# Designed miniproteins, single chains: the designs that were tried, part 95

Each design is a single chain, and the fold is of that chain. pLDDT is the mean over its residues in the fold that is shown.

## One batch from the design tools (miniprotein)

Design m3288
Fold by ESMFold2-Fast:
Structure m3288 (fold): chain A 77 residues (1-77)
Amino acid sequence: SLHPPLSPEQAREMYEKGLEALKKGDLKTAFIYFLIAWDNGYKEAGKPLGEVLTELEKQGITIDDVKEEIEALVRKL
C-alpha cells in the first residue's frame, strides 16, 4: 500500500486531478493520480487507470518508469 493512506474524500480528489490531467493529454500524470486513487480504494479510478496504462504501454512507458514519480507525489501528501 502507498503511504500515507488517503481518506475517501482525498482519494476522490486524486481521481478528479487524474481526470483533469487526462483532459490536458498528460497521460503520465493522469496515470499517477488514478493509481493513487485506486490504491486507496476509489474504485471509479479502475477503468480510466486501465485505459491510461494501455495508452502509456503503446508509448513504451511502463509502471516501473513512473514508480519514482508516484513515490515522490505520495510523500508530498
Scores: mean pLDDT 80

Design m3289
Fold by ESMFold2-Fast:
Structure m3289 (fold): chain A 93 residues (1-93)
Amino acid sequence: EGGREAARDAEGGAEGARERGDATGAAAGGIGAAGAYATARIAGDERAAEGALRGARAAGAGVKAGKTEEGAAEGAARGAEEAARGAREAAEA
């Protein structure tokens, strides 16, 4: 349950990042990935929290690697998608 809720939080952030393609979108992606971590922790799903945290760190690294607002938003979206995948995998395990 917690893993699926966390995955939805991260997916929302990834969509926001892709749709906006700007600095606000990059922030939405990062917030979505971080929110996934918080949701998984509150639900007591340690594996989902671990996956979400990994994706959140990837989102931050992607933003730093992006040389433009659009590039930063793409990096954040990819990290948030990784957070969603990690949380979803935990829900299936």
Scores: mean pLDDT 79

Design m3290
Fold by ESMFold2-Fast:
Structure m3290 (fold): chain A 61 residues (1-61)
Amino acid sequence: SEALEKAIEAAYEALKKAGVANAKTALDAAQRKLEELGYDDPNLAQLAASEALTRYIKENR
């Protein structure tokens, strides 16, 4: 979904800015983006954070 893609992007950018694969950083960014888009979905935020962490780790291994 568009909301999921935007949440993944926000989480990924937060991880790049932090310079560390931190789950809380990714989750906080994903949740905030979803809230900005009008969603209150903790499961979607967790999914977005997990995907962003996976991408960040692969690109910085």
Scores: mean pLDDT 85

Design m3291
Fold by ESMFold2-Fast:
Structure m3291 (fold): chain A 61 residues (1-61)
Amino acid sequence: SDANLRRIAERLGMSVEKVRESLREIGKLEGTGREIAARILAREAGVPVETVLRLIDEVRA
């Protein structure tokens, strides 16, 4: 998952730490809000939404 975090960080022009924090914040959203935010991040980073959802679970743990 670390390789996916670096790829997202590079594509968004962010640090890996900032990507982790964004994923933690999305993970705090309720109901469909989490799904919508994850889809937006996935689209911006050019990765599958399932990748973002898995990373949210990983950074929350």
Scores: mean pLDDT 81

Design m3292
Fold by ESMFold2-Fast:
Structure m3292 (fold): chain A 107 residues (1-107)
Amino acid sequence: SMMKREKAKELLELILKLINLLNEGKISFEEMLEELIEKARELGDEKTVELLEKMKEDPSIAGEKLREILAYLTKFLEDSEIEEIIKKLKSPYTVEDFHKIVELVES
């Protein structure tokens, strides 16, 4: 599937927001996946839906599939857009972390 920049921003913002809530113990991993799958379907991003469904089927590969989703979404975005989302959400991730995720997935 082809995802446009604005849809990539919406999904990345939601992913980082929900990861923060998960790390704070405010939501479960299953609740995070359900919200992300619903949003990805709404946006027509079938690639992200497929990866999220694989995470739901096998939680042991969740980290791998999450890295693949983040690498995929960040290819549509400029560093300045990623920085603004990180700053807004006070995410534990940096732009350099996303660059490293892309390198790991593409290697």
Scores: mean pLDDT 80

Design m3293
Fold by ESMFold2-Fast:
Structure m3293 (fold): chain A 84 residues (1-84)
Amino acid sequence: MEEERLRQEVEDGIAELKKKVTEAIRKAFEHPEVAPYAIEMGKAYAEAVETFRSGSVEEAYRAVQEAKKKIDEYQKKMDEVLAS
């Protein structure tokens, strides 16, 4: 039951991260100068997915939280560049 809740949180988290990475890729097509940030967001997402496939549910949950922080930081840098 606890594992089922954590698994759902991980799945929902991965889906949300995928959506953010997809949007970042779209912005990079319009603004090539932010492509490096979109690439780093994609790498963070891939690491979270890999941990979910190979690790425990708790490890996957922590990996998703770490990926969220990295993706939010790169998204912020992306927005700062686009505001310039």
Scores: mean pLDDT 84

Design m3294
Fold by ESMFold2-Fast:
Structure m3294 (fold): chain A 65 residues (1-65)
Amino acid sequence: SMMARAEATAEAFKKEFPEYIKSIEVRGKEITVELDVEDVTEYVGIAIRGMGMAFEAGFSLRVKR
């Protein structure tokens, strides 16, 4: 199901960046990630990786700080 894919994608992202992920929420085709990152370059890198993972799974990504 779409929810199972979203949950698997969210879990994979959290496992890749466990120190930076405050929360992950899935709503429809959008995954929202809240990050604990102050460095802008690191934030951008994590966001790009997350967008790629979400897009591959058929979702959009919204990132908050």
Scores: mean pLDDT 79

Design m3295
Fold by ESMFold2-Fast:
Structure m3295 (fold): chain A 95 residues (1-95)
Amino acid sequence: EEEVERAKNIAKGAGYYGTLKALEETGDPEEAIERAKQLARELMDLMGFRELSEEFVKLAEETAKYAIEHYDEVKDEIRRNAAIAEGALKYLRKK
């Protein structure tokens, strides 16, 4: 249960990270959503939540949509959470 809550927070971070990276590189909202979904799947796999990946991918997608729609209101939250997700990804990919 506690691990599931951590996975949810990481999935939200993936949504923010995908949004930030896509907007900085291409400006395409659809690419932001796809990148968020891909990152969420990778993070869930690395954490051992592959069987729940669909649920967390949906959470990342919804977070990316929210971040795109409310960018001016949440841009600081996007940058902060994207940095946290990037750190987590770097750590999990290392081992």
Scores: mean pLDDT 74

Design m3296
Fold by ESMFold2-Fast:
Structure m3296 (fold): chain A 109 residues (1-109)
Amino acid sequence: HMEELAERERLADDIVKAVKESIEAVKQGKGREFADQSLAEAEKYIEEARKNLGTDPEKALELARKAMSYVAAAATAAHLLGDQERIARANRLGDEVTRIYEEAREKLK
């Protein structure tokens, strides 16, 4: 479906932008701070997406997409820093938000 393709394109664009911002933060010596802020933002958006799943699945999808971009930013910075703890945290949040994103998509069919 055209709407599904457009949504995946938006997610891909958001992730690419997040990864670029993450690389720049690491180059500037701010990678750890950026990773910590990105993880905190991801957790916040995951919580808000979960709250909206039953009442506003369109908003839940948008919030989950934002959370996925923050997870990608955190994962990129953590990998560039070789930070195993932050990599593991980003992976756990990534698994969680992927489930929420797919659930929101199913509710919109």
Scores: mean pLDDT 85

Design m3297
Fold by ESMFold2-Fast:
Structure m3297 (fold): chain A 94 residues (1-94)
Amino acid sequence: SVKEELRELLRELGIEVPESASFIELAALALKKLKELLKDESADVTLVVGRLLQVIGLVEEHVLEEARREGLPEEERFKKAKELVEEIKKLAKE
C-alpha cells in the first residue's frame, strides 16, 4: 500500500515511525525531515529532491485511491488534494 511505501521511505530517512500514525501524519513527517535536509549545506540536494518527488507521488496515489473508493468524479480530486496538502503542511510545521 502507499502507506507502507511511505513508512519505508521514512525509515530510510532515519525516522522512527509510530505504528498508529495516519498517512497524513507520515507525509507530514517526511516533508518536515526533507525541509530540514534542504537547509543543511552538507546535504545531497539531488537525493533530497528525489525523495521529495517520491513523497509527492505517494500523496497523489493516496488521493486517487480515496477518490476511487468514494466514487468521486475527477473534478473533486483537486479539491481533496488541496485539503490534504493543507493538512500535511499544518502537521509538518510542528
Scores: mean pLDDT 76

Design m3298
Fold by ESMFold2-Fast:
Structure m3298 (fold): chain A 85 residues (1-85)
Amino acid sequence: MKVKVTVTVPAENKEGALKVAATIQKIVAENKDIKALDASVEETEDKITLTVVVEAESEEAAKKFAEEVKKAAEEAGAEVKVEKL
């Protein structure tokens, strides 16, 4: 199944945005059940938006991916939106 995750970080916290991006890359690289389909970054003066689309082999894999991204985002003070495609 396809899942879209959008993470919004305040522009002032560029380190937090980089840490979230690094965590996402590590999860995708280490987890054979998760395949990255698309990733984009948009920067404005007020915020940095990270969008990643993944294909998960199972609903459980999709849930674990979303939870790990949420944990990284919480540490960065970021907002997270998860959508099933």
Scores: mean pLDDT 80

Design m3299
Fold by ESMFold2-Fast:
Structure m3299 (fold): chain A 86 residues (1-86)
Amino acid sequence: SEAREGMERGIKLGEEGDARGALLELQRAAEAARKAGDVKSELAAGVGAGLAGISLGVGEIAKDPEFAARMAAKAGRNGLKWMEEK
């Protein structure tokens, strides 16, 4: 699904150190899920994006972009796992 692909891209970007890219892909994944009427994927990606956004803000305050990227990737991975569980 488009939402799953977006979450996978977000996770990869976060793992590569791109916290902002990870946030944007998670937001797009939530939007794709919303348009598809997939409430579970929308919630998973939306919560992931929210946590990634908070992590980006904390990383800027702490001047630790690696922390922001790691937390964005973790948020995406946790959301994807929850989405795939029944």
Scores: mean pLDDT 78

Design m3300
Fold by ESMFold2-Fast:
Structure m3300 (fold): chain A 101 residues (1-101)
Amino acid sequence: GSELEELKKKIEESIEKAKEYIKKGDSEGAIESIEELYKYAVEAYKLGVKTGKLEEAIEVLEFAIKGLEELLALTTDEKVKMEIEIVIGLLRLMIGILKLF
């Protein structure tokens, strides 16, 4: 697969880790997993810009947003909700920037 497909897989793994931490009531673990997801999403954004694979990078970022929206529906922790909403906002901004190219 492409480097973008590898990053999408890492994002999927970070979503699953966050789900497990949310189920255990581990807010710190959930936030760390969301931060890891954001790191991979930023790398996908940078790679899209560098390679011109803008549509593929947008697809990876949209996949990350969908996973975050699923996490948002699963958590009752206000701090975890806030972190998810911030990351969704940042990823939507990145998609907007990629669409300018």
Scores: mean pLDDT 91

Design m3301
Fold by ESMFold2-Fast:
Formats: sequence, structure tokens, C-alpha cells
Structure m3301 (fold): chain A 88 residues (1-88)
Amino acid sequence: DPLEVFVRRVLLNAKIVAKGKKEITLDEFKEALDRMNIPEELKEAFIKLVEEHMKKTGKKTYSFEELREIVRKFAEEHADEVKEYLEK
């Protein structure tokens, strides 16, 4: 499942940026995406989804379990762009 490969890659980079912390901030999430060399358009769409979710929930951080759910939703909504990214 290419979408699961994307989810695992995002979580791996997020964990590297978090350096043993149990939760990740929006700024740390942006840093994780920068490490992955994601195309700017896909990166902007992903950041927008996370910002809107944080705004609606009042959350300032995500656990890795919460992040996994959001990443999976994004990957499913942007499946074609995610698959293209993984082929590079």
C-alpha cells in the first residue's frame, strides 16, 4: 500500500524531529515535511489540513497516534500526488 509507505515515512521524520518527545508541534511537523523534500503544493495542502484541524480542536500538539490518523486522511484525499511523490 503506497499510502501506508507515505504515512510511515511522515511518522519516521516526525519522530526524528521530536527527538524522543511524545508529542509534536506544528513547527516540528513543518520541519519533518522539509526533511522529506515534498513538492511545495503538496506540502502547503498538508500544512493547511493540519492547521485547520488544530484550529477546530484547539490542540497545539499531536501525539504520534493522532498524527498517524491525520496523515492517513491526507494521503487518502491526495492519493495521486502522494503516489507520484513516492515514485521519485
Scores: mean pLDDT 84

Design m3302
Fold by ESMFold2-Fast:
Structure m3302 (fold): chain A 82 residues (1-82)
Amino acid sequence: SSSLSEALTHLAQALSALGEGDYESAIEHLRLAKEHAPQYKADLDAAIEALRAGDYERAEALLEETIAKVKAELNALKKKEE
């Protein structure tokens, strides 16, 4: 879906910001991703909590896991259209 694709774009931008040490930008992109993919709210809230706690390694792992889940859902949706 368009919303899920928008969420993936924000998740990729959050991961990039995290890698640059821009934690405020990372949190904002995770917040926007939640608006586009509310089904991943719990996963994204966990990543935001890890960032706020200063646990950047956990935040990166949670974010990468959520990106993988979103990509899997997008791929499943594409297969249903074939």
Scores: mean pLDDT 87

Design m3303
Fold by ESMFold2-Fast:
Structure m3303 (fold): chain A 60 residues (1-60)
Amino acid sequence: MEASDEYFKEVEEKLEAGEKTIEIPTNYSHEARKKLGQFIVEKAKELGITEQLYFVAKEV
């Protein structure tokens, strides 16, 4: 399953709000997870929180 634009926006808003635990949907394709991971890393780097991020699998 491909990552939706709405989910990227939700993740961005959560990171900007100080949320450090990021849920990755278990039904995402390898490509979708790579794309989402890259987006999260780039956003976290902008916010200076890269070392404080936690990734959790979200059951779908």
Scores: mean pLDDT 69

Design m3304
Fold by ESMFold2-Fast:
Structure m3304 (fold): chain A 115 residues (1-115)
Amino acid sequence: MAETERALEVAKAAILVAREIATYLEKEGFLELAKELREEVKATEEEIKRLKEEKKPVEFGDTEGVEKLLEIAKKIEEMRKEGVSEEEIAEEVVEEIAKILGVSKEELLEKLKEN
């Protein structure tokens, strides 16, 4: 598999995960933070498109994080195919990210507010 193709898959996984976080933030009433995250997702999609066109190598510093991110993205797609609600998908994604980072869901939300 080409390195550029692998990098694109990882980046698409990150975008899917970030969109679900934004959905969760909207549900919890953090509308401005969700809007900022959606704008960052859009900027990231444009950057991915640029990198794909330029065929530049993309390095991800954390291989364990990358594999977990890909696993979450696949789970999102599977849940959507099974007809799980966007709200339930968003909650599941946030919980999985909190587990990966070794923090509680509440601590993850506080970190997202502060950064």
Scores: mean pLDDT 72

Design m3305
Fold by ESMFold2-Fast:
Structure m3305 (fold): chain A 75 residues (1-75)
Amino acid sequence: MELSDDELRLLAELALAAPRLSDEELRQGAQTIVQMTRSPVSPEQLVALVRAVAARAGDRELSLDELVALIRELL
C-alpha cells in the first residue's frame, strides 16, 4: 500500500481513537481519510490496517509518531 504522510498521520489518529469507536465509526473515518487524501487504497483496506496496528500496539501507550512508524512497518 502506498500512503502519503498526511494519510499516515490521519490513519495514526484513527488508530489512536479506534478503541473508542464502533465498527461503523471506524469505517466512516477510513472513508473520510480516503476522500480527503484521494488515496488509491480502499476504506476497507484502511480499516484492516488500523485493526492490525491496534493488535500490535496492545495495551501500550503509543505516541502519534510511534503509531506512524508502526503503520509504515505494516505497509
Scores: mean pLDDT 74

Design m3306
Fold by ESMFold2-Fast:
Structure m3306 (fold): chain A 85 residues (1-85)
Amino acid sequence: SRRIEEILKLLEELKKIVKENASDETANKVIPLIEQLKEAVKKGNYKEALEILGEIKRIIVNEASLETGEKLKPILEEIAKLLES
């Protein structure tokens, strides 16, 4: 599916920005959730994917710098939009 391919591409970009911009502590929490979200998407479990995305957003809001949060916001919003379609 073109939608699944686009979501997976955005999740790889999200993972890259997290690795480059977040603290090691935050990255160690978020990266495993991104991998779980990729698995949920590949299985077509969009409800589980949305729940995992919510947890990623919660961690970023609570732990990431303002600069890192602003870099992640557009990608997180696009992933949410594609999962809700």
Scores: mean pLDDT 87

Design m3307
Fold by ESMFold2-Fast:
Structure m3307 (fold): chain A 85 residues (1-85)
Amino acid sequence: VEPVKVVEARSVVLDVHLSRSTITGPATGSGGRTWDRVVLHARYTNGDEEIQEGTLTGGKAVTFTLSGDVDGLTIVYLQDPTVPP
């Protein structure tokens, strides 16, 4: 039986100042966009991967809890074109 490593939870706090980021449309579209969601992809030193999703709201921090020792992180910001800014 392989020994199991105890995994300690870790937290990453993201500042929702990113909800202030506006993306303007092409010249034929004059609408601005804000970021609605953020996806965190964590790669752990044991080869495991974890994906977490958070909702961005102006003036509030988003917290992600990590389940182990991190080898790499990728953060992707998403916007829903149907959601008003």
Scores: mean pLDDT 50

Design m3308
Fold by ESMFold2-Fast:
Structure m3308 (fold): chain A 98 residues (1-98)
Amino acid sequence: SESQAFLEALEERVRALVASGAATPEEALAEAAGEYAERLALSLGADEADARAVGELAAELVRRYLAGEVTPEEVVEELERRLREVAPEAVAAALAAA
């Protein structure tokens, strides 16, 4: 149910961004994914600049996925690679627990 809770939180954030008139559904999804990736990086011990870069990468990868330019597997692989670079010990521990 971790995946279900994550998807519900993501959907709620997307709805909030669309309702505010700030974004289209596609841009809202990219923005919400970026916000979640940044918070994840911060929780793993990345500094603020590295966490922001992870968030920006996540938003870009979601936009490219929606444009048909990358697969979901490529999105996950690139995000895992970047997280390992900015928080290697915490990412290794988190992946071992999954």
Scores: mean pLDDT 76

Design m3309
Fold by ESMFold2-Fast:
Structure m3309 (fold): chain A 58 residues (1-58)
Amino acid sequence: SEFKEKSREAAEELNKKFPGVKVEVDEEGNIRIVGAASSEDLEAAAKAAAEKLKELKE
């Protein structure tokens, strides 16, 4: 699925931008945050992931 590939690219970008956060893509292409060094990093990464999902669905 093209969506799964785009989600993986988005997850890699998020991992580069937020080194305190670990982001993965599940088998269905959903972006998942599996670890964060702080709640602030978690919130920032979650917002960025939501924006990426909007772009992918556009």
Scores: mean pLDDT 76

Design m3310
Fold by ESMFold2-Fast:
Structure m3310 (fold): chain A 69 residues (1-69)
Amino acid sequence: EEVLERIREVFDELGADDPRTFQRVASILAEEGFSPVEIAEILQRLRQLVDQGASVDELLEEVKRFLEE
Protein backbone atom coordinates (compact mmCIF):
# COMPACT_ATOMS: atom_id res chain seq x y z
CA GLU A 1 0.00 0.00 0.00
CA GLU A 2 1.02 3.67 -0.48
CA VAL A 3 1.57 4.19 3.27
CA LEU A 4 4.10 1.34 3.53
CA GLU A 5 5.95 2.64 0.44
CA ARG A 6 6.23 6.12 2.02
CA ILE A 7 7.54 4.64 5.27
CA ARG A 8 10.06 2.47 3.36
CA GLU A 9 11.25 5.62 1.53
CA VAL A 10 11.83 7.37 4.88
CA PHE A 11 13.93 4.45 6.19
CA ASP A 12 15.86 4.27 2.90
CA GLU A 13 16.53 8.06 2.91
CA LEU A 14 17.38 8.71 6.59
CA GLY A 15 18.08 5.30 8.13
CA ALA A 16 16.48 3.69 11.18
CA ASP A 17 18.86 5.35 13.69
CA ASP A 18 17.98 8.98 12.75
CA PRO A 19 15.44 10.68 15.10
CA ARG A 20 13.91 12.44 12.05
CA THR A 21 12.94 9.02 10.65
CA PHE A 22 10.50 8.41 13.52
CA GLN A 23 9.12 11.97 13.30
CA ARG A 24 8.27 11.43 9.59
CA VAL A 25 6.80 7.97 10.29
CA ALA A 26 4.64 9.52 13.05
CA SER A 27 3.37 12.18 10.58
CA ILE A 28 2.47 9.51 7.99
CA LEU A 29 0.60 7.45 10.62
CA ALA A 30 -1.27 10.56 11.84
CA GLU A 31 -2.42 11.24 8.24
CA GLU A 32 -3.78 7.65 8.17
CA GLY A 33 -5.92 8.40 11.24
CA PHE A 34 -3.93 6.75 14.04
CA SER A 35 -4.31 8.41 17.46
CA PRO A 36 -1.29 9.89 19.30
CA VAL A 37 -1.42 6.94 21.74
CA GLU A 38 -1.41 4.38 18.90
CA ILE A 39 1.45 6.20 17.15
CA ALA A 40 3.48 6.24 20.39
CA GLU A 41 2.95 2.46 20.79
CA ILE A 42 4.01 1.78 17.18
CA LEU A 43 7.12 3.98 17.45
CA GLN A 44 8.12 2.38 20.78
CA ARG A 45 7.91 -1.10 19.20
CA LEU A 46 9.92 0.03 16.18
CA ARG A 47 12.64 1.51 18.43
CA GLN A 48 12.84 -1.78 20.37
CA LEU A 49 13.25 -3.70 17.10
CA VAL A 50 15.96 -1.28 15.90
CA ASP A 51 17.83 -1.78 19.21
CA GLN A 52 17.65 -5.56 18.57
CA GLY A 53 19.20 -5.13 15.09
CA ALA A 54 16.02 -5.55 13.03
CA SER A 55 16.18 -4.97 9.27
CA VAL A 56 14.10 -2.34 7.43
CA ASP A 57 11.94 -5.18 6.06
CA GLU A 58 11.23 -6.41 9.63
CA LEU A 59 10.30 -2.86 10.70
CA LEU A 60 7.91 -2.58 7.73
CA GLU A 61 6.28 -5.93 8.62
CA GLU A 62 5.60 -4.57 12.13
CA VAL A 63 4.03 -1.38 10.69
CA LYS A 64 1.95 -3.48 8.26
CA ARG A 65 0.59 -5.47 11.21
CA PHE A 66 -0.81 -2.26 12.75
CA LEU A 67 -2.18 -1.05 9.37
CA GLU A 68 -4.05 -4.37 8.82
CA GLU A 69 -6.00 -3.75 12.01
Scores: mean pLDDT 79

Design m3311
Fold by ESMFold2-Fast:
Structure m3311 (fold): chain A 66 residues (1-66)
Amino acid sequence: SGQELLAKAVQLYIEGVKTKDPALLEKAIELAEKAAKENKDTDRSLYLAAKSLIETAKQELEKLKS
């Protein structure tokens, strides 16, 4: 489900930030984008939460590149 995808994305995001691992952040973005796409018309709150996670994870990924 979209909730399970978002929950997994959040876990990967937390671990990626903690370990400074860009691969985990990229995987978190991938799963969050899938959750957003699948829930755009069915769960507005989940869609918005997934979009927020994507933005935050992209910001953390850019910090690791600089």
Scores: mean pLDDT 84

Design m3312
Fold by ESMFold2-Fast:
Structure m3312 (fold): chain A 72 residues (1-72)
Amino acid sequence: KEKEILEKAKEFVEKGLAKHKAEGLEENEAMKLKEKTEAAVAEAEKKGDLEKAKKIKEEGENELSLPLALSA
């Protein structure tokens, strides 16, 4: 129980720091997308589905390449 309380306290601190740096949010969005893509690729590779892993990686790279300036 105590370990869970400390873990939650750490999350609160991390969220506080993230909000404090929110002015650079656009960079954080790219980092989150990259992390999500890497996690999905790792999961597919763990299942032995290398084709699916490659497709997920390509889709993530495509999303990162979207021209934000043209999105509004």
Scores: mean pLDDT 61

Design m3313
Fold by ESMFold2-Fast:
Structure m3313 (fold): chain A 119 residues (1-119)
Amino acid sequence: ARVLATVEYDRATGEVRVRLEPYRPDDPVRADQPEAAAGPGDTVTVGPLEAPGFEYAEGRVVTVEIDGETVRLGVATARREEGDRLLYRLATAAATLEQAQAGAAAGAAAVIEEARAEA
């Protein structure tokens, strides 16, 4: 399955949030920016990503399969949780986008540095 990931960084608290949702071919992100899209503030959306086994648990945790292992992510977490490996990949993908606007790119860079420090 292919998923769309939204990474949001709150500078005031240092909190990183990741939302994963099923990717649909008719999504605006696909039409405008198939790899990723800059969002408001420190938000970037990346995708579509390959994530077999994606599912929601109780609406606050997402489950994805990475390299054959099941990983659970909280939607509002400190970046050092069990999802650090996925966050690092998502942040790295966002940073490679030439289309990311200055504000969103700065936010993505902060997330990348935090993920890299703990990876």
Scores: mean pLDDT 43

Design m3314
Fold by ESMFold2-Fast:
Structure m3314 (fold): chain A 79 residues (1-79)
Amino acid sequence: AAVTKTVTAGAGNTRVIVTASGDATVTLKGSKDETFKIPAATYVRDVGKLGGFSGGTVATATAAGGQTVTVTAEAVDVP
């Protein structure tokens, strides 16, 4: 079965970090929807106003069964 991980980010500026051991699809859903395909790598995307999202954002990463995928959200302080 596919491996799916999800984090929810609030409306503030937040850094979403996805690390995948194989090919993965990252979907960001909020005031707009974005989808990216990444190889076995770390993907970093800022959300909130800094990333062009006017509200909260849900980040979902999906990879093939047997792969490892992690999704984290970190608050970003901006002046």
Scores: mean pLDDT 76

Design m3315
Fold by ESMFold2-Fast:
Structure m3315 (fold): chain A 62 residues (1-62)
Amino acid sequence: SAIVEAAMALLGRLPRPFSPAERAELRAIIEEIVARYPELGESPEAVATVALTRFRERRAAA
């Protein structure tokens, strides 16, 4: 979807690089957020921020 691609593009512009595996995980998180909270789908920035927070929480738990 357009919102998923826009959120992924925003994450790709961050100064820190993500591996292909990390990008796949972030994409899955974004898709879940958009499906569950469609109101956030109007803001790629909000979706990217929430996805990055969830990704960091998963890393802290590992």
Scores: mean pLDDT 78

Design m3316
Fold by ESMFold2-Fast:
Structure m3316 (fold): chain A 86 residues (1-86)
Amino acid sequence: EDKEAIEKALEYVREAKRHVENGDLQAAVEAIRKAKEALSKIKNPELREKVLSYLDEALQHLAAGDREGAIRALDKAIEVLKEYLK
């Protein structure tokens, strides 16, 4: 029953990555916030904590102006979410 929450979190993380790639950093931060909100509905605490850690890394990189670091952190979050869906 976590599937819907995981799919929604994945959608927002992918949205955040697209915004970072396009230089829309404020939109990227808002998409990450929405991803965290969707993630709060995931019942698996290990999955939730792992993805939250990567989203926090992405936010730290964005604050530092490191877009490549942010993209790498978001890609890690995407891979974790995708692995759980399959």
Scores: mean pLDDT 86

Design m3317
Fold by ESMFold2-Fast:
Structure m3317 (fold): chain A 70 residues (1-70)
Amino acid sequence: MEPPVSPEAREEAAREIARLLRQKYPGKTPSLEDVIEAAEEVRNKYRSEGKEDLARAADRMIEALRAQAA
């Protein structure tokens, strides 16, 4: 059974990923792979900062995006 991620952690991770995508790809529509890469960068950042709940939220988004890519 997967540990639950708070709705606030999911919203915060989603906002951070969206912000990073706007910085990395200004004036471009990001591809699914671009979104996955940005989510991985956000996850790694949260893990380096000890923010495990936010890192788990980002990891769950990566899993969902990879399922869409398959």
Scores: mean pLDDT 79

Design m3318
Fold by ESMFold2-Fast:
Structure m3318 (fold): chain A 63 residues (1-63)
Amino acid sequence: SKIEKANEKLKELTREALKKLGYPDSYIEEVLSKDAYTQANELLRLADESEEIKKWIEEKLKK
């Protein structure tokens, strides 16, 4: 399913972004236990707070 693949990609990007910024594993697990909407909002917040993460996300979304 296209939706399932998009959700898998979002979860992967969110995990890696939080890990890159040094968030604890417990926080990462909590975020990844939430729905895709919550994960997307977290990823957007991280992009707003970190230019490095913003550029990294933009690069990962280019196909």
Scores: mean pLDDT 80

Design m3319
Fold by ESMFold2-Fast:
Structure m3319 (fold): chain A 89 residues (1-89)
Amino acid sequence: MAIAIVNVKFKEQLPEKEAEDLVRSKVEPVVKKTEGVLDYRITVHNGDEATVGIVAEDMESAEKAAKAVEEELSKDPRVESVTSSVVPS
């Protein structure tokens, strides 16, 4: 089992619900398409940043999901930067 952490920074402070809806719209399709993803959680930090936790069966699935989420979030003009890390569990 592995956990991917994706950190998102927005160019401007967004309403918390808008930030959550934006991140969820990018994460859900990736989770549905990526084999071996078990669960995910989204936390919004005052509309400036968000953190996505992705739980996967193995490191390869976690890394694949993290990369795909990072790519999808980076396409949105409201996103300044996205970083990801993967740790074994």
Scores: mean pLDDT 84

Design m3320
Fold by ESMFold2-Fast:
Structure m3320 (fold): chain A 73 residues (1-73)
Amino acid sequence: PDREQLVRAAERLLELARERPGIAAGEAVKILVDEGVDEGAATAAAMGANQAGGNSGRVTPESAEEAVRLLSA
């Protein structure tokens, strides 16, 4: 995926994490792909958020926000 797709995926992941704090990274990817987000971009955003959150396998609003910040740089 390109940078624009990665940023879009990360921003949508942040919205999802605000609605469902602690959502499993794999479940988040499935929801984003079902919404039309590129699978590679959704996977990269979720993995980035998981890493930022300490590799718990879960996505929080805080870890998703960090992923947006890093992918937007």
Scores: mean pLDDT 83

Design m3321
Fold by ESMFold2-Fast:
Structure m3321 (fold): chain A 85 residues (1-85)
Amino acid sequence: AKKLIEEGEEYREKGRRAEEQGDYLSAGYHYARSGDYYFQSGDYEKASEYAREASRAFERAGNTEASQQLLEQSRQLAELAEKLK
């Protein structure tokens, strides 16, 4: 679990830096990867958060399909996190 969380944090930081540089496509992929690592670690709240960040980045990149897919994934992960309380 700890190593997956560390990898999630690394990809989150890569996404943030790409976004700051205006590379929204790379930011979207990095945030999506971060969410996948948090999902594998069982942190569904953070997985939902970074799927949402990926959705925003893909929207800014003009990739509406990827944006909508990740927004729906974020909603499903948020519902899963709530049910597991």
Scores: mean pLDDT 86

Design m3322
Fold by ESMFold2-Fast:
Structure m3322 (fold): chain A 79 residues (1-79)
Amino acid sequence: SLEEQLKRIDEALETTTDEANKKALEKLRESLLKMQELIEQGRPKSEVQKAVQEGVAEALRIIGDAIDAELAARRAAAA
């Protein structure tokens, strides 16, 4: 259920020490809460799906930025 997914994210946030992972999880949590709000308001499925997709995309961008930073640090160390 959506409630169970939110609980799993909350548990992960309590145990996560990595800042990028924490920010990504917080964005996923926000997107699931927006999904729940839109469902409760009777919004169309397309709008609900878009909210989830936007949250996932933002979380992936945060992770991607962290990967880029790590790769840049490794390139600098190798030079």
Scores: mean pLDDT 78

